# Designed miniproteins, single chains, continued (3), part 45

Each design is a single chain, and the fold is of that chain. pLDDT is the mean over its residues in the fold that is shown.

## One batch from the design tools (miniprotein)

Design m9642
Fold by ESMFold2-Fast:
Structure m9642 (fold): chain A 82 residues (1-82)
Amino acid sequence: MDKKKILEAIGLILRAIGLLEDARLYLEKGDSEKAIELAEEAIRLAEEAIRLAREAGDEGLVRIAEKLIEEAKRIIEEAKSL
């Protein structure tokens, strides 16, 4: 198992989580454009985390990152309905 790739994937996942929390706050404020921007950034980070996690053989991190992408897509859908 490549420990460096696992640590990099974890770092990307943590940043994606922070972006999704911020995206939710912007949705509560009615700032749909900022919410979409942050959610799209979170998707990019989560996709890179999936790549690194797959290369490292960590299926658990892949599943976590996939769930973050699903959450980000839900935020984008909610933002577009505002």
Scores: mean pLDDT 88

Design m9643
Fold by ESMFold2-Fast:
Structure m9643 (fold): chain A 56 residues (1-56)
Amino acid sequence: KIEELKKEIEEIKNYIIEQGLSLVKTEEQLEALKKEIEKGQPTFDKREKEALEKLL
């Protein structure tokens, strides 16, 4: 019945939303790494630090 299909679609929408919350665990780790790179000015600072560490 169409009404039953509409309810099933609503359940699927809710499932997608809840899965989005679950996926934030993995995506948050990736975004945290990206933000750490951006905040740390890693392109210049990282290369300079690596050169210094190799000298030591």
Scores: mean pLDDT 59

Design m9644
Fold by ESMFold2-Fast:
Structure m9644 (fold): chain A 71 residues (1-71)
Amino acid sequence: MTPEEAIERLRELLEKYGTKEQSDEVVEAARAGDVEKAREILQKILDKYGDKITPEEAREIAAAFAEAVAA
Protein backbone atom coordinates (compact mmCIF):
# COMPACT_ATOMS: atom_id res chain seq x y z
CA MET A 1 0.00 0.00 0.00
CA THR A 2 1.43 3.38 -1.02
CA PRO A 3 1.00 6.42 1.28
CA GLU A 4 -1.51 7.88 -1.21
CA GLU A 5 -3.53 4.65 -1.28
CA ALA A 6 -3.36 4.55 2.53
CA ILE A 7 -4.73 8.11 2.76
CA GLU A 8 -7.62 7.16 0.43
CA ARG A 9 -8.32 3.98 2.43
CA LEU A 10 -8.22 5.86 5.74
CA ARG A 11 -10.72 8.43 4.44
CA GLU A 12 -12.98 5.63 3.12
CA LEU A 13 -12.96 3.83 6.48
CA LEU A 14 -13.61 6.98 8.54
CA GLU A 15 -16.38 8.30 6.22
CA LYS A 16 -18.36 5.17 7.11
CA TYR A 17 -19.00 6.70 10.55
CA GLY A 18 -20.29 10.06 9.28
CA THR A 19 -17.21 11.98 10.42
CA LYS A 20 -16.36 13.55 7.04
CA GLU A 21 -15.12 16.86 8.50
CA GLN A 22 -12.84 15.12 11.03
CA SER A 23 -11.74 12.44 8.54
CA ASP A 24 -10.77 15.21 6.09
CA GLU A 25 -8.79 16.88 8.89
CA VAL A 26 -6.94 13.60 9.66
CA VAL A 27 -6.10 13.16 5.95
CA GLU A 28 -4.91 16.78 5.63
CA ALA A 29 -2.69 16.46 8.73
CA ALA A 30 -1.26 13.14 7.49
CA ARG A 31 -0.47 14.63 4.06
CA ALA A 32 1.22 17.61 5.74
CA GLY A 33 3.37 15.24 7.83
CA ASP A 34 1.77 16.47 11.07
CA VAL A 35 1.69 13.00 12.62
CA GLU A 36 0.83 14.22 16.14
CA LYS A 37 -2.20 16.21 14.97
CA ALA A 38 -3.39 13.39 12.70
CA ARG A 39 -3.07 10.85 15.52
CA GLU A 40 -4.88 13.11 18.01
CA ILE A 41 -7.86 13.63 15.68
CA LEU A 42 -7.96 9.92 14.78
CA GLN A 43 -7.91 8.96 18.47
CA LYS A 44 -10.89 11.26 19.12
CA ILE A 45 -12.81 9.62 16.26
CA LEU A 46 -11.97 6.11 17.50
CA ASP A 47 -12.95 7.03 21.07
CA LYS A 48 -16.29 8.55 19.96
CA TYR A 49 -17.22 5.73 17.54
CA GLY A 50 -15.34 2.80 19.08
CA ASP A 51 -18.54 0.81 19.68
CA LYS A 52 -19.42 1.12 15.97
CA ILE A 53 -15.98 0.04 14.72
CA THR A 54 -15.36 -3.70 14.42
CA PRO A 55 -11.99 -5.10 15.59
CA GLU A 56 -11.18 -5.92 11.94
CA GLU A 57 -11.93 -2.35 10.82
CA ALA A 58 -9.93 -0.93 13.74
CA ARG A 59 -6.93 -2.96 12.55
CA GLU A 60 -7.40 -1.71 8.97
CA ILE A 61 -7.67 1.90 10.20
CA ALA A 62 -4.46 1.51 12.23
CA ALA A 63 -2.62 -0.02 9.24
CA ALA A 64 -3.86 2.66 6.83
CA PHE A 65 -2.93 5.42 9.28
CA ALA A 66 0.59 4.01 9.75
CA GLU A 67 1.13 3.89 5.96
CA ALA A 68 -0.42 7.36 5.43
CA VAL A 69 1.93 9.03 7.93
CA ALA A 70 4.93 7.14 6.51
CA ALA A 71 4.77 9.44 3.44
Scores: mean pLDDT 74

Design m9645
Fold by ESMFold2-Fast:
Structure m9645 (fold): chain A 63 residues (1-63)
Amino acid sequence: GAAEERARELARERAEKYAEMLKKHYPDAEVTVEEVDGTTYVATAKTENETITVTIHAKDFLL
């Protein structure tokens, strides 16, 4: 429904903002945003020595 669609949009926006933050803090990292299952978004920064992952769930935006 409309609530689920809005939650998904908010989760995507949050994941994109995290990706921007990761690019600023890890300028040499490969930063990606991936939709895993239609309700989960993953922002990932891969550096030479580590991988930083932030997982955002659309459910967290439902009340």
Scores: mean pLDDT 80

Design m9646
Fold by ESMFold2-Fast:
Structure m9646 (fold): chain A 94 residues (1-94)
Amino acid sequence: MDPSKVEPLIEKLKDKDLIVQSQAALELGKLGHERAVEPLIKALKGPPPVQYSAAVALGKIGHKRAIEPLKKLEKSKDEMVQQAAKEALEKIEK
């Protein structure tokens, strides 16, 4: 869709503030734009709050490209991140 709405949020995924990164991930999930999929997959390598928000966003977008990264995230030592990855996979694989 419109790159002008997605691109500023993708840049916010790289912000130094974890709250800004997490909010950007969730907003990208609401927009559901395919361009956000690869940046959100990269965000799954961040700290647990960002991993959680990115997993939720990828589940909302529902793109099959996220399946393999989310399966890896199910092995996370953070139980909230592990659960978010499982729920995202259920949304994508159904």
Scores: mean pLDDT 84

Design m9647
Fold by ESMFold2-Fast:
Order: structure tokens, then sequence, then C-alpha cells
Structure m9647 (fold): chain A 84 residues (1-84)
């Protein structure tokens, strides 16, 4: 599986990319999409904090699955924002 350091780096990179696109496209985004983006960013930030502080009580499989789901969702939202 991926190292904790690699996971943190990838989550931080995707989070910043999503934030940058959100800022750029802010006036073109529906209220529903804004909420979806904000909720995803919050979830990404929570997992990054848990990983950095080693506060995870989840199994290695559980947090890796959460990481993979967050990355897929971030990539989907990034693509939607790029198409605006």
Amino acid sequence: GPSVEKVISELESKKEELKSLYEEKKEKISEELKKEIEELIKKMEKLIEELKNRLLTKSNQEWVEEYEELLKKAEELIKKLEEL
C-alpha cells in the first residue's frame, strides 16, 4: 500500500488544486456544487490531520480506502470545474 507520507502529499496536492479551481470558477458554481466541494475539502483536511498526527484508529485498509475515495471524488470535481 502507499506510505503515509505519499498519501498526505497526494491529498494536499489535490486539495490545493481543487481550492485553486474553486476560487477561479467561484461565480460559475451552483450552490449545490459549492457545498459538495467544501464538504470534500473538509474531509480531505480531516484525513490529512489524522495521518500527520497518527490519530487514526482505523485499520490500514480502511484509511487507504477512504484516501482512494477522496482522491477519486476530488478528480471528478476538478474535471467538472475545468469544464466550466
Scores: mean pLDDT 82

Design m9648
Fold by ESMFold2-Fast:
Structure m9648 (fold): chain A 76 residues (1-76)
Amino acid sequence: REELLKKMEELVEKAKEEILSEKDEKKRKEILEETKKELEKLAREKNFGPYPEGYEIVEKYIEELEETLKKVLEEE
């Protein structure tokens, strides 16, 4: 479980850096969508069982990525 959380954290940090450094809007959106799918897959595959905390963490990371994308989109 803790190893899974570390993998999710690493994926999110990498995705944030890629989104912030990317100049192509389509590629930024693709990074976000691919990362969301990977996070959801990890949560499903490892199945935190009845523990809602696992899904809450995924939702939090997805929200952070969406906020990062919105921030770069608003910058003109």
Scores: mean pLDDT 70

Design m9649
Fold by ESMFold2-Fast:
Structure m9649 (fold): chain A 55 residues (1-55)
Amino acid sequence: ILERARAVVERQVAQNPDSPLAQKVDALVAAGLSREEAIETVARQLAAQVEQSRA
């Protein structure tokens, strides 16, 4: 799940910079996280959301 979520976030950042996921990564980087840390943080949130929707 986490690996898939990370791939989705990376794709959105690369291909759709106006997407909510890409904007969330940019906001975290602006708050002081590295790009890798921001992507990982958003990916974890996305994975948790998917698990909650399934539960």
Scores: mean pLDDT 75

Design m9650
Fold by ESMFold2-Fast:
Formats: structure tokens, sequence, C-alpha cells
Structure m9650 (fold): chain A 60 residues (1-60)
């Protein structure tokens, strides 16, 4: 059902969001240069968007 697909999507999205949050914390500890930190975060946010797109495709 659509409702079951939506619940699975929300759970997968929640896991991905937690992974993004943890990655930001890791970058904050490892990368001391603000410019490098910004680039690393931008790159990871692009990966997160690709994950979301993949999840959307799996719901079709």
Amino acid sequence: SLEEKEKRYQRALEVAEKALENFKKIIDYIVTDPEEREKALENYEKVFEKIKKSLDEMLK
C-alpha cells in the first residue's frame, strides 16, 4: 500500500538524515580549515540528495 511505502521511505530518510548529522560532527572534528569544511559538507549534502532520489525511485 502507499501508506506502507511512505512509512518505509520515512524510516530510510530518517537513517540518512542521522548519517548526515554524524558526518557533519566528524568533519567538525577532523577538518579545521573552514573552506575545506564547507566543501566537505557540500559534497556530502550532494550525496544525501542522491540517496533521497534513489529512495524516490524505489517507491515507484
Scores: mean pLDDT 77

Design m9651
Fold by ESMFold2-Fast:
Structure m9651 (fold): chain A 67 residues (1-67)
Amino acid sequence: KLAEAAELYLKAFELEEEEKYEEAEEYGRKAVELAREELEKLLREMREKGVPGLEELRRRLREVAEA
């Protein structure tokens, strides 16, 4: 889940503070991979359910970012 990815990121930061950079990078990569898989699954489920909010949310976020 996204929460698990966040925990891995937090652990990576702790390792970086201890100057264990190689281990921190490994945990960071795992967090990114988990987040990507979770987002892809969420997008697929929303498309199957026909939830329109996701597409609208993406459009609004892009508009705000460009403003």
Scores: mean pLDDT 66

Design m9652
Fold by ESMFold2-Fast:
Structure m9652 (fold): chain A 77 residues (1-77)
Amino acid sequence: KIKEIEKKIEELEEEIKKLEEEIKELREELKKAEEKGMSKEEILKLIAEILDLIGDIIELEKELKKLKEELEKLKKE
């Protein structure tokens, strides 16, 4: 049971890391878009994509926190 939770924690941490890398790439694209004077609509689309990924990370971080709390609880029993 403990090993299964540890594995899930590791998998969630890797997933969060991947999403953080995607946000980093989109932030670089947003910066280039602003410098090149891209349309307001295209800039807003990039911002919306970044916000969606941030939302995904927040949900995964909530799951990660719950799993870490469950793991600590099991270790103290």
Scores: mean pLDDT 82

Design m9654
Fold by ESMFold2-Fast:
Structure m9654 (fold): chain A 105 residues (1-105)
Amino acid sequence: DLREEYRRLEERIEELERETARWGEENGRVEEATAAIQLAYAEAADTMAELVGLTPKQLESREQNAPLLEQLRAAVTDPRIQEALARLSELRRERVRTVVEIVNA
């Protein structure tokens, strides 16, 4: 069931985001943890754009936000936060693919 798969991915993403934020708080890396969460979200938006296309407004927003995303990417230096970013990005890309499959079914 694609809808159950979507729900499980949402739950896993929320849990990993909470764990990443908590680890950042416990280790004095709140800024890096927040940056990783935001970057994973933005990378998933790029996957959505590839699969369903961008509206003109979304394309404009993407261009305007590019310098900010580069700053966030530069902020993520800790290997553990980089690993969390990679895991979050993959889960969010799977969620996007699942949403597209639900809509096209």
Scores: mean pLDDT 80

Design m9655
Fold by ESMFold2-Fast:
Structure m9655 (fold): chain A 72 residues (1-72)
Amino acid sequence: AVEDLKAADPEEVIEALEGQIELAKEKAKTDPRAREVAEAAEKAKEAIEAGDYEKAAEYLEKADRLAEEVAG
């Protein structure tokens, strides 16, 4: 997870997170749990931009876990 983030292109990871954030925001209009997914993904993006890959990995794990709960 942390090793994968360090090896990845930060621009590509940020672009993927922006897509996840927008999707979660749309779902949050009908499911309040999706708001927590968006917040976790936004914090992961901020952590990557700050170079804090450990914190980014924690927020990504949280976003993935919450997204599975929203999806069923």
Scores: mean pLDDT 76

Design m9656
Fold by ESMFold2-Fast:
Structure m9656 (fold): chain A 59 residues (1-59)
Amino acid sequence: MSAEELTELAKKYYEQGDYESALRYALEALALDPSNKEALELASRLIEEHPEALAKLQG
């Protein structure tokens, strides 16, 4: 899977209101390509606006 594919998945989950899955895929995209501006912006937005999603991912 490419960083672009993972970013597209993150966007779909964000549109569905599944912020945990959206953040998970955005972070996976950044793990593959840290310079992906779209994934970085989405991950930053999710962490700022939905910090509960990050807490759930970290256990």
Scores: mean pLDDT 80

Design m9657
Fold by ESMFold2-Fast:
Structure m9657 (fold): chain A 81 residues (1-81)
Amino acid sequence: ELEKKYEELLEELLEKMKRLGVPESTIESVRKGAEELAKENLEFAILMLEALIAGLEAYESGDLEAAKKLQKEFEEKFAEL
């Protein structure tokens, strides 16, 4: 069910971006990039979506320190892939 998890995370990310007022053209670029990445490495795409969602949530809350910690954590996870 990795494909289902990917689709759910992608939809969650894109909805959060729309709520934050990100331009539709940027949202479509993110969708396309995520789809290309998922075709090449689905697990990496899922991790990327999780990282972006967590980062957006931290910025929405105004907790910049949490955002920095999440960035560092996901950079380490990506380096291990």
Scores: mean pLDDT 75

Design m9658
Fold by ESMFold2-Fast:
Structure m9658 (fold): chain A 68 residues (1-68)
Amino acid sequence: SLMDEIVEKVNRLAADPSVSEETLILAVLYEVQSLKLSLEEAREVIDRANLSPEVREKVLEAVERFYA
């Protein structure tokens, strides 16, 4: 599914030590914007992704600000 593809992409970026937290956040925001995901769908991606609690919080904050 589209959601599974986005989660897989986020997981690959999060597992890559050369990818900064800023790059990961921007990549998530790009997917959210380009695919016109709802806030609920964006939160589902973040929830399903294999992110550390600290990184998850930062990504979630950035996404929520985008919808504010």
Scores: mean pLDDT 85

Design m9659
Fold by ESMFold2-Fast:
Structure m9659 (fold): chain A 69 residues (1-69)
Amino acid sequence: SLFDEFDKDGDGYLTAEEVQKFIEKLKKEGYKITPQELNDILLEASKNKDGKITKEEFEKFVERIKAKS
């Protein structure tokens, strides 16, 4: 899965750095990600004490990005 490709720790969470690397990959593949959409996913990460996002939150974000492309 897309999440597992970037979850290098295998703990079921992504750091903000791993999310940004995945977003850069999507941009290189031609997907359009606005500053607002990037801010929204980073805000979800910042709600967590350790700054990580869950698989569910990440996959919802990716589905939204792909649906508009």
Scores: mean pLDDT 70

Design m9661
Fold by ESMFold2-Fast:
Structure m9661 (fold): chain A 66 residues (1-66)
Amino acid sequence: AEDELFDKVSTLAQKAVDAARAGNREEARRYIDEMEKLLEDAGYSDQAKATRAMLEREVDRLLAAR
């Protein structure tokens, strides 16, 4: 169950990165929001905040590189 949760989180994180590489900030943000909600709903609020902050920095970096 926990492995399944983190598989979903990893999939959403990868989709956010892929959207950022495509130049789609809005789509990347939606995937980050979904990932954060999934972690928070599962009781991982601290991990949700840390992962969001890391992904937002990576997305911004990828968008700036275009």
Scores: mean pLDDT 83

Design m9662
Fold by ESMFold2-Fast:
Structure m9662 (fold): chain A 55 residues (1-55)
Amino acid sequence: SDKEAAEKDLEIGKELYKQGQYVGALVAFKEALELAERAGDKELIEEAKKNIEKV
């Protein structure tokens, strides 16, 4: 589902961020945001946006 895909991309982005792979992390977080918006999950949208702002 779009929600499960968004959660997976969010976790991938967090892992890349921990590794200092900021370009990859940003791409993963932006993908997570798009999927979260398609799922209509407000909490997931907010978390993805927050993580994008950290990069």
Scores: mean pLDDT 87

Design m9663
Fold by ESMFold2-Fast:
Structure m9663 (fold): chain A 81 residues (1-81)
Amino acid sequence: SMEDKVLEEGLKIFEEIKKENPDWPEDEIERKAMAKIIEHALSQGFSPAEATRLAIEVLREYAKKYYGIENPEVELFEGVA
């Protein structure tokens, strides 16, 4: 689906930002990744609400995959509208 493609591309965006900015703190990487993922989803025709939801889902999957965090909303999504 288009949502699955955005999620896959979002994970790649997150990985590239981390790779290009190894000295950045995790919260700064997350904020930059969120912005780029939202922009990408909007370019694919998703609404702002759907784009935000997809970006949150990418961060959740990234945290689960790389940090073993099952409920990242408590730690990594704090302050996301």
Scores: mean pLDDT 75

Design m9664
Fold by ESMFold2-Fast:
Structure m9664 (fold): chain A 78 residues (1-78)
Amino acid sequence: MEKLIEEGKKAKEEGDYDTAIKKYQQAAGKSVGEEDYESAIEALEEAAKLAREAGNEELAKRLEYAVEQLRYLKKEAE
């Protein structure tokens, strides 16, 4: 998990937003598999922000929708 977040941060610093978004999405997927919805939400929020900065509004909206779905699942788990 931590390695994917660090790889995403490095890609962002290098201006490689596509790789950064992919790494954060992979981190979120692993967090969901571990039922760690909080970490998954944080990773997808960063991915959505990067998608918007890269000019990909469609991807940003899809990632924002995924965040809302995970927030709902987290509340149900409580």
Scores: mean pLDDT 82

Design m9665
Fold by ESMFold2-Fast:
Structure m9665 (fold): chain A 77 residues (1-77)
Amino acid sequence: LEEELKELEKEIEELEKEIEEIEKKIKELKEELKSASGKEKERLEKEILELEIELGIKRIELGVLKLIRKKLEEKLK
């Protein structure tokens, strides 16, 4: 149970790092989008949308892992 909690905390930390990387990429692409036009704008908009979808999925996964962690912590009381 305690070992499961430690492994879960590691997974949460790795996922948080992945989320930060995606957020940084979205921010950079949004800056590029401000000066883009035509096909370049269309490509950037599509890439941003794909990254925002990926970010959403990873945030849901992180939320689920944090809920599992809370349940495990309650059992240790």
Scores: mean pLDDT 83

Design m9666
Fold by ESMFold2-Fast:
Structure m9666 (fold): chain A 65 residues (1-65)
Amino acid sequence: MSKEDREKLAEIILELAKEDPSLEPLAKQLAEALKSGDIEKLEEILRNSKEARELFFKAQEEYYS
């Protein structure tokens, strides 16, 4: 995953969280991990949260569609 892909996915995740404010803290954590390239932190968040996996999957569908 390129730096550009990670930055765009982070942007999409934050936009998706605007529709559901309860997801904002999770979206911020995902966006921070993506922007910093902290893949271990990204994998940890995704492993521990179904909501994080769903949010990340939606962002990928938006970006790659």
Scores: mean pLDDT 82

Design m9667
Fold by ESMFold2-Fast:
Structure m9667 (fold): chain A 60 residues (1-60)
Amino acid sequence: SNAQQKLNMLQAARDALDAGDFETARKLLEQAGWSHLTELSEEELRAAVDFRIQALQDAL
């Protein structure tokens, strides 16, 4: 499903952030069509990704 695909992409971005690879996380989100998330600070980006993962998991 589209929601599952989005969840997978957000989880990959979170994994990159956990590895300290902020540049890779931003590129993944940009390629996935979430350019607005890449304009956030590092702390804001992490919070936004975590929130969206939880929301999508609760919806699936």
Scores: mean pLDDT 78

Design m9668
Fold by ESMFold2-Fast:
Structure m9668 (fold): chain A 98 residues (1-98)
Amino acid sequence: GAIEEAEKAIESLRKAIEALQNGDVETALKYAEEAIEHLKRAIELAKDNPVARRAFETALENAKKGIEAAKEGNVDEAIKYFQEALRSAERALEALKA
């Protein structure tokens, strides 16, 4: 369900942030792409919860911006975008549990 996809997206975003903090851009991009796929599934599954869906859409946008920044070598910017994506995904998870 949407909760399980959200939890997987959160896990992948945390791993992407950790990889960037350790200087491993390639591993971070792999985890960020995994997070994007889980966020897309969460959005589809959250169709009946507009608050959660919008929070997942914000998480998806920030995750995509994080990937763009990481590919350009802007590691600190990429970390900030992935942290914003993580916060939005966590808010979406709270909305699903309400």
Scores: mean pLDDT 91

Design m9669
Fold by ESMFold2-Fast:
Structure m9669 (fold): chain A 74 residues (1-74)
Amino acid sequence: LEKAIEYLEKAIKAIKEGDTDSALEYLKKAREEAKDDPNTVALIDGAIDAVEAGNYDLALRLAEQALKELKKKQ
């Protein structure tokens, strides 16, 4: 759980900076750490798709939603 949150926070920072490569790397790491949570995985998969499509506003929204869902479980 803590590692998934850490990677999502790093992914959000990368998305805000327009660093596509770092954003995808951290989103994929967050996905692996959150793999037992299907709702969070779906949000991260959506964020990955949005980054790959160049839709950074959508990617940020989905990544922040995934982060909020994980923080509720702490």
Scores: mean pLDDT 84

Design m9670
Fold by ESMFold2-Fast:
Structure m9670 (fold): chain A 85 residues (1-85)
Amino acid sequence: SAAAEREQAVIDEIFAAMQARDESRLRALLKEIAENYKDASITMLRAGVGAARYLGAPEALVKQMETAVKNKDKEGFRKLLEELL
């Protein structure tokens, strides 16, 4: 679907930003995930956890984000992601 194609493009951009060590681009992509959290799949949220870890988020915050993803708690994930940004 067009939505799945758009989501995959954002995930691909996250990995590209990590490879390029473009922290500013990575933070912009995470902000986009936070703004669109209700429509984000679990795969997108997992990509967000990986990006947060790459940006040096505290281990406690990363573990809380992983727990939110496991519990499919999109609102909790958004709040935790906003703490990083």
Scores: mean pLDDT 84

Design m9671
Fold by ESMFold2-Fast:
Structure m9671 (fold): chain A 107 residues (1-107)
Amino acid sequence: SAARAARREALIMEALRLMNENADEVAAALEAAGLPEEAAIAREKGILAAMAHASEDPEKAPAAAKVLQRLLAEALARLAAESTDPEEAALAAELSASARALLAAFE
C-alpha cells in the first residue's frame, strides 16, 4: 500500500540520518573496505555522497554497496529495538533482515 511504502521510505531515511550522525563509524567501515576517499567524503558530506562517488568506479561500487547495506541493516535493527510503536518496530526489523539478505547475495 502507499501508506506502507511511505513508512518504509521514512524508516530508511531515518536509518541514513542515524548513520550520518555516526560519521566516524561509517568512515571507519569504508576505510576497512579499502575505500579511503569515500570515507573522507562520508565525514564531509554524508554517506549518500560517498556512495555516489563509489558508484562512478565499477571496481569500488560493489564494496561500497556491501558497506552501505551492512550499516543500513544495523541502523534499522537499532530503530526496531528502540521503537515504541510495534508496527514501526516490526517494519524496521523486516527491512533490516532484507538488507542482510541482500548482503548475502553479494559474493
Scores: mean pLDDT 83

Design m9672
Fold by ESMFold2-Fast:
Structure m9672 (fold): chain A 55 residues (1-55)
Amino acid sequence: MKEAEELFEKAKELIKQGKIEEATKLVGKAVEILLKKGEYEKAREYIDEFFELIT
């Protein structure tokens, strides 16, 4: 898997386990990678999905 996608998948697993702080760190890293590559739409998708999962 691409690094950003792998980090986001790991974050989803952590959210299911209630490890929100650790998941937030991984989502932050995944989003940072996408932003550095100019993949703004995908970065926004990850942020929106994460927010949905924790709200």
Scores: mean pLDDT 81

Design m9673
Fold by ESMFold2-Fast:
Structure m9673 (fold): chain A 74 residues (1-74)
Amino acid sequence: SLEEAEELYKEGKYEEAAKLAEEVLADPKASVEEKIRALELLAKALEKLGKEGALDKLIEAGVLALELAVEKVF
């Protein structure tokens, strides 16, 4: 679950946290809010691991967050 991925990140288990975040992103039943959180967590985990793609994941999260905010507020 996303909560389990966040806990793994807090424990310093960045590779396991990234894997669970990717699983949330692959779940067609995951909410937009869950996918935003999963993208942010994946970006943080990738940065800690020194792997590429962290900025791209943050951009995706930001775009989804803006789309969600516009839909709910306007």
Scores: mean pLDDT 83

Design m9674
Fold by ESMFold2-Fast:
Structure m9674 (fold): chain A 66 residues (1-66)
Amino acid sequence: DARREQAVELILQGYKALEQGDYEKAEELARKAAELAASTPGGEGLRRSAEELVEEARKKKEEKEK
């Protein structure tokens, strides 16, 4: 399923952005991945992973902007 593969790619890109300190990009990519995973059969695990990445990016962004 192309949507499932795209969601995986977005999650991987989001984690790379997170490692590079680009928390805004990480959050954007993770949100897109969650949306794709939600519309994909069997995508609940991917959606959960993407939502966790969104939360992690938001928390790190909050710490960095202080």
Scores: mean pLDDT 79

Design m9675
Fold by ESMFold2-Fast:
Structure m9675 (fold): chain A 94 residues (1-94)
Amino acid sequence: GDEAAAELAARGARAGARLARESGDATLGGGAGAGVAALAAGVAIASGEGGEKGRRAAEAALEGARRAAEAAAAGDGEGAARAAEEGARRAEEA
């Protein structure tokens, strides 16, 4: 149900944060991490299990992914990793 959607969004955000941190390359790591987080959030919403908790988790993951992508585009690998990690934290708090 709603818990599964929230867990999926949070897990995707954490995977994205890990990719951003491990790559050492702002564009590759930050962009790939943002993509993974966004995909997970999208799947959670599309599953129809988006209830209030799932929706908040997905929105947090997407916002983190957006900020991570912006930081990566600016060449800020550390900023991209931090944005992805903050998105993951907010998704888990949903």
Scores: mean pLDDT 71

Design m9676
Fold by ESMFold2-Fast:
Structure m9676 (fold): chain A 59 residues (1-59)
Amino acid sequence: LVEQARASLEAAEAALAAGDGAAANSGGYHMFKLGQQAGDEELAKRGRELAERGRAAAT
């Protein structure tokens, strides 16, 4: 689960770097929720930050 979450977070960061803000927003939000469910505060924080940056890029 943690390994897959990390890979998904990296994929969402790559999407943001490629200009796909919508994919980064969606991926970041998903990681935020997953982090909250798992009690992983770092994952939740990174997911939320990525979702916010993706949303800003998409809008």
Scores: mean pLDDT 76

Design m9677
Fold by ESMFold2-Fast:
Structure m9677 (fold): chain A 58 residues (1-58)
Amino acid sequence: MVPSEEAVKELQQRHPELVKKLQEMQKRIEAGEALSDEELKEFRELLEQFLKEALKIE
């Protein structure tokens, strides 16, 4: 399941830096910036962490 907007808001309150990093990397990709293999790996790990946290929020 994809996280709801409410879950994103709760993550923004609990882990604002995680959400900020994801948004920054997403904007860089949308701007056509070529990310390194290390940056892509970090982005994928941040996405997985974000999804796990969103799904586990009570």
Scores: mean pLDDT 72

Design m9678
Fold by ESMFold2-Fast:
Structure m9678 (fold): chain A 62 residues (1-62)
Amino acid sequence: SDAEATALIDRLLRQGLSPEEIVAAMRKEGFSDEQIATAVLTLLKQGRISADLATDILELVA
């Protein structure tokens, strides 16, 4: 779900994972690239992720 994707990305960011590590972890959990992109944009809108990190993740999936 979108809420589960958002929660997982937020947790991985707090653990200090790189954009590549976050994307790899999300894909292993069965999230689509579209779900990852939507979750990142949600976090960006909420000010919970930096623009630089959001851009790096989006370039890998969208």
Scores: mean pLDDT 86

Design m9679
Fold by ESMFold2-Fast:
Structure m9679 (fold): chain A 58 residues (1-58)
Amino acid sequence: GELARAVAPVPQTSPDELELRPGDVVEILEEVDENWVRARSLKTGKEGLVPKSALELL
């Protein structure tokens, strides 16, 4: 998938969300809706939902 970088902190507020810190790089696996993607952290290997507004495409 496409690579993206977190530009804002992303808290894990539910078990299906991915926690990210600014600068973390993710691989976008799937677009879930207009506001959310499913991504995998390249740092941790964990997968979860991430708000698109917190990501910058590389």
Scores: mean pLDDT 84

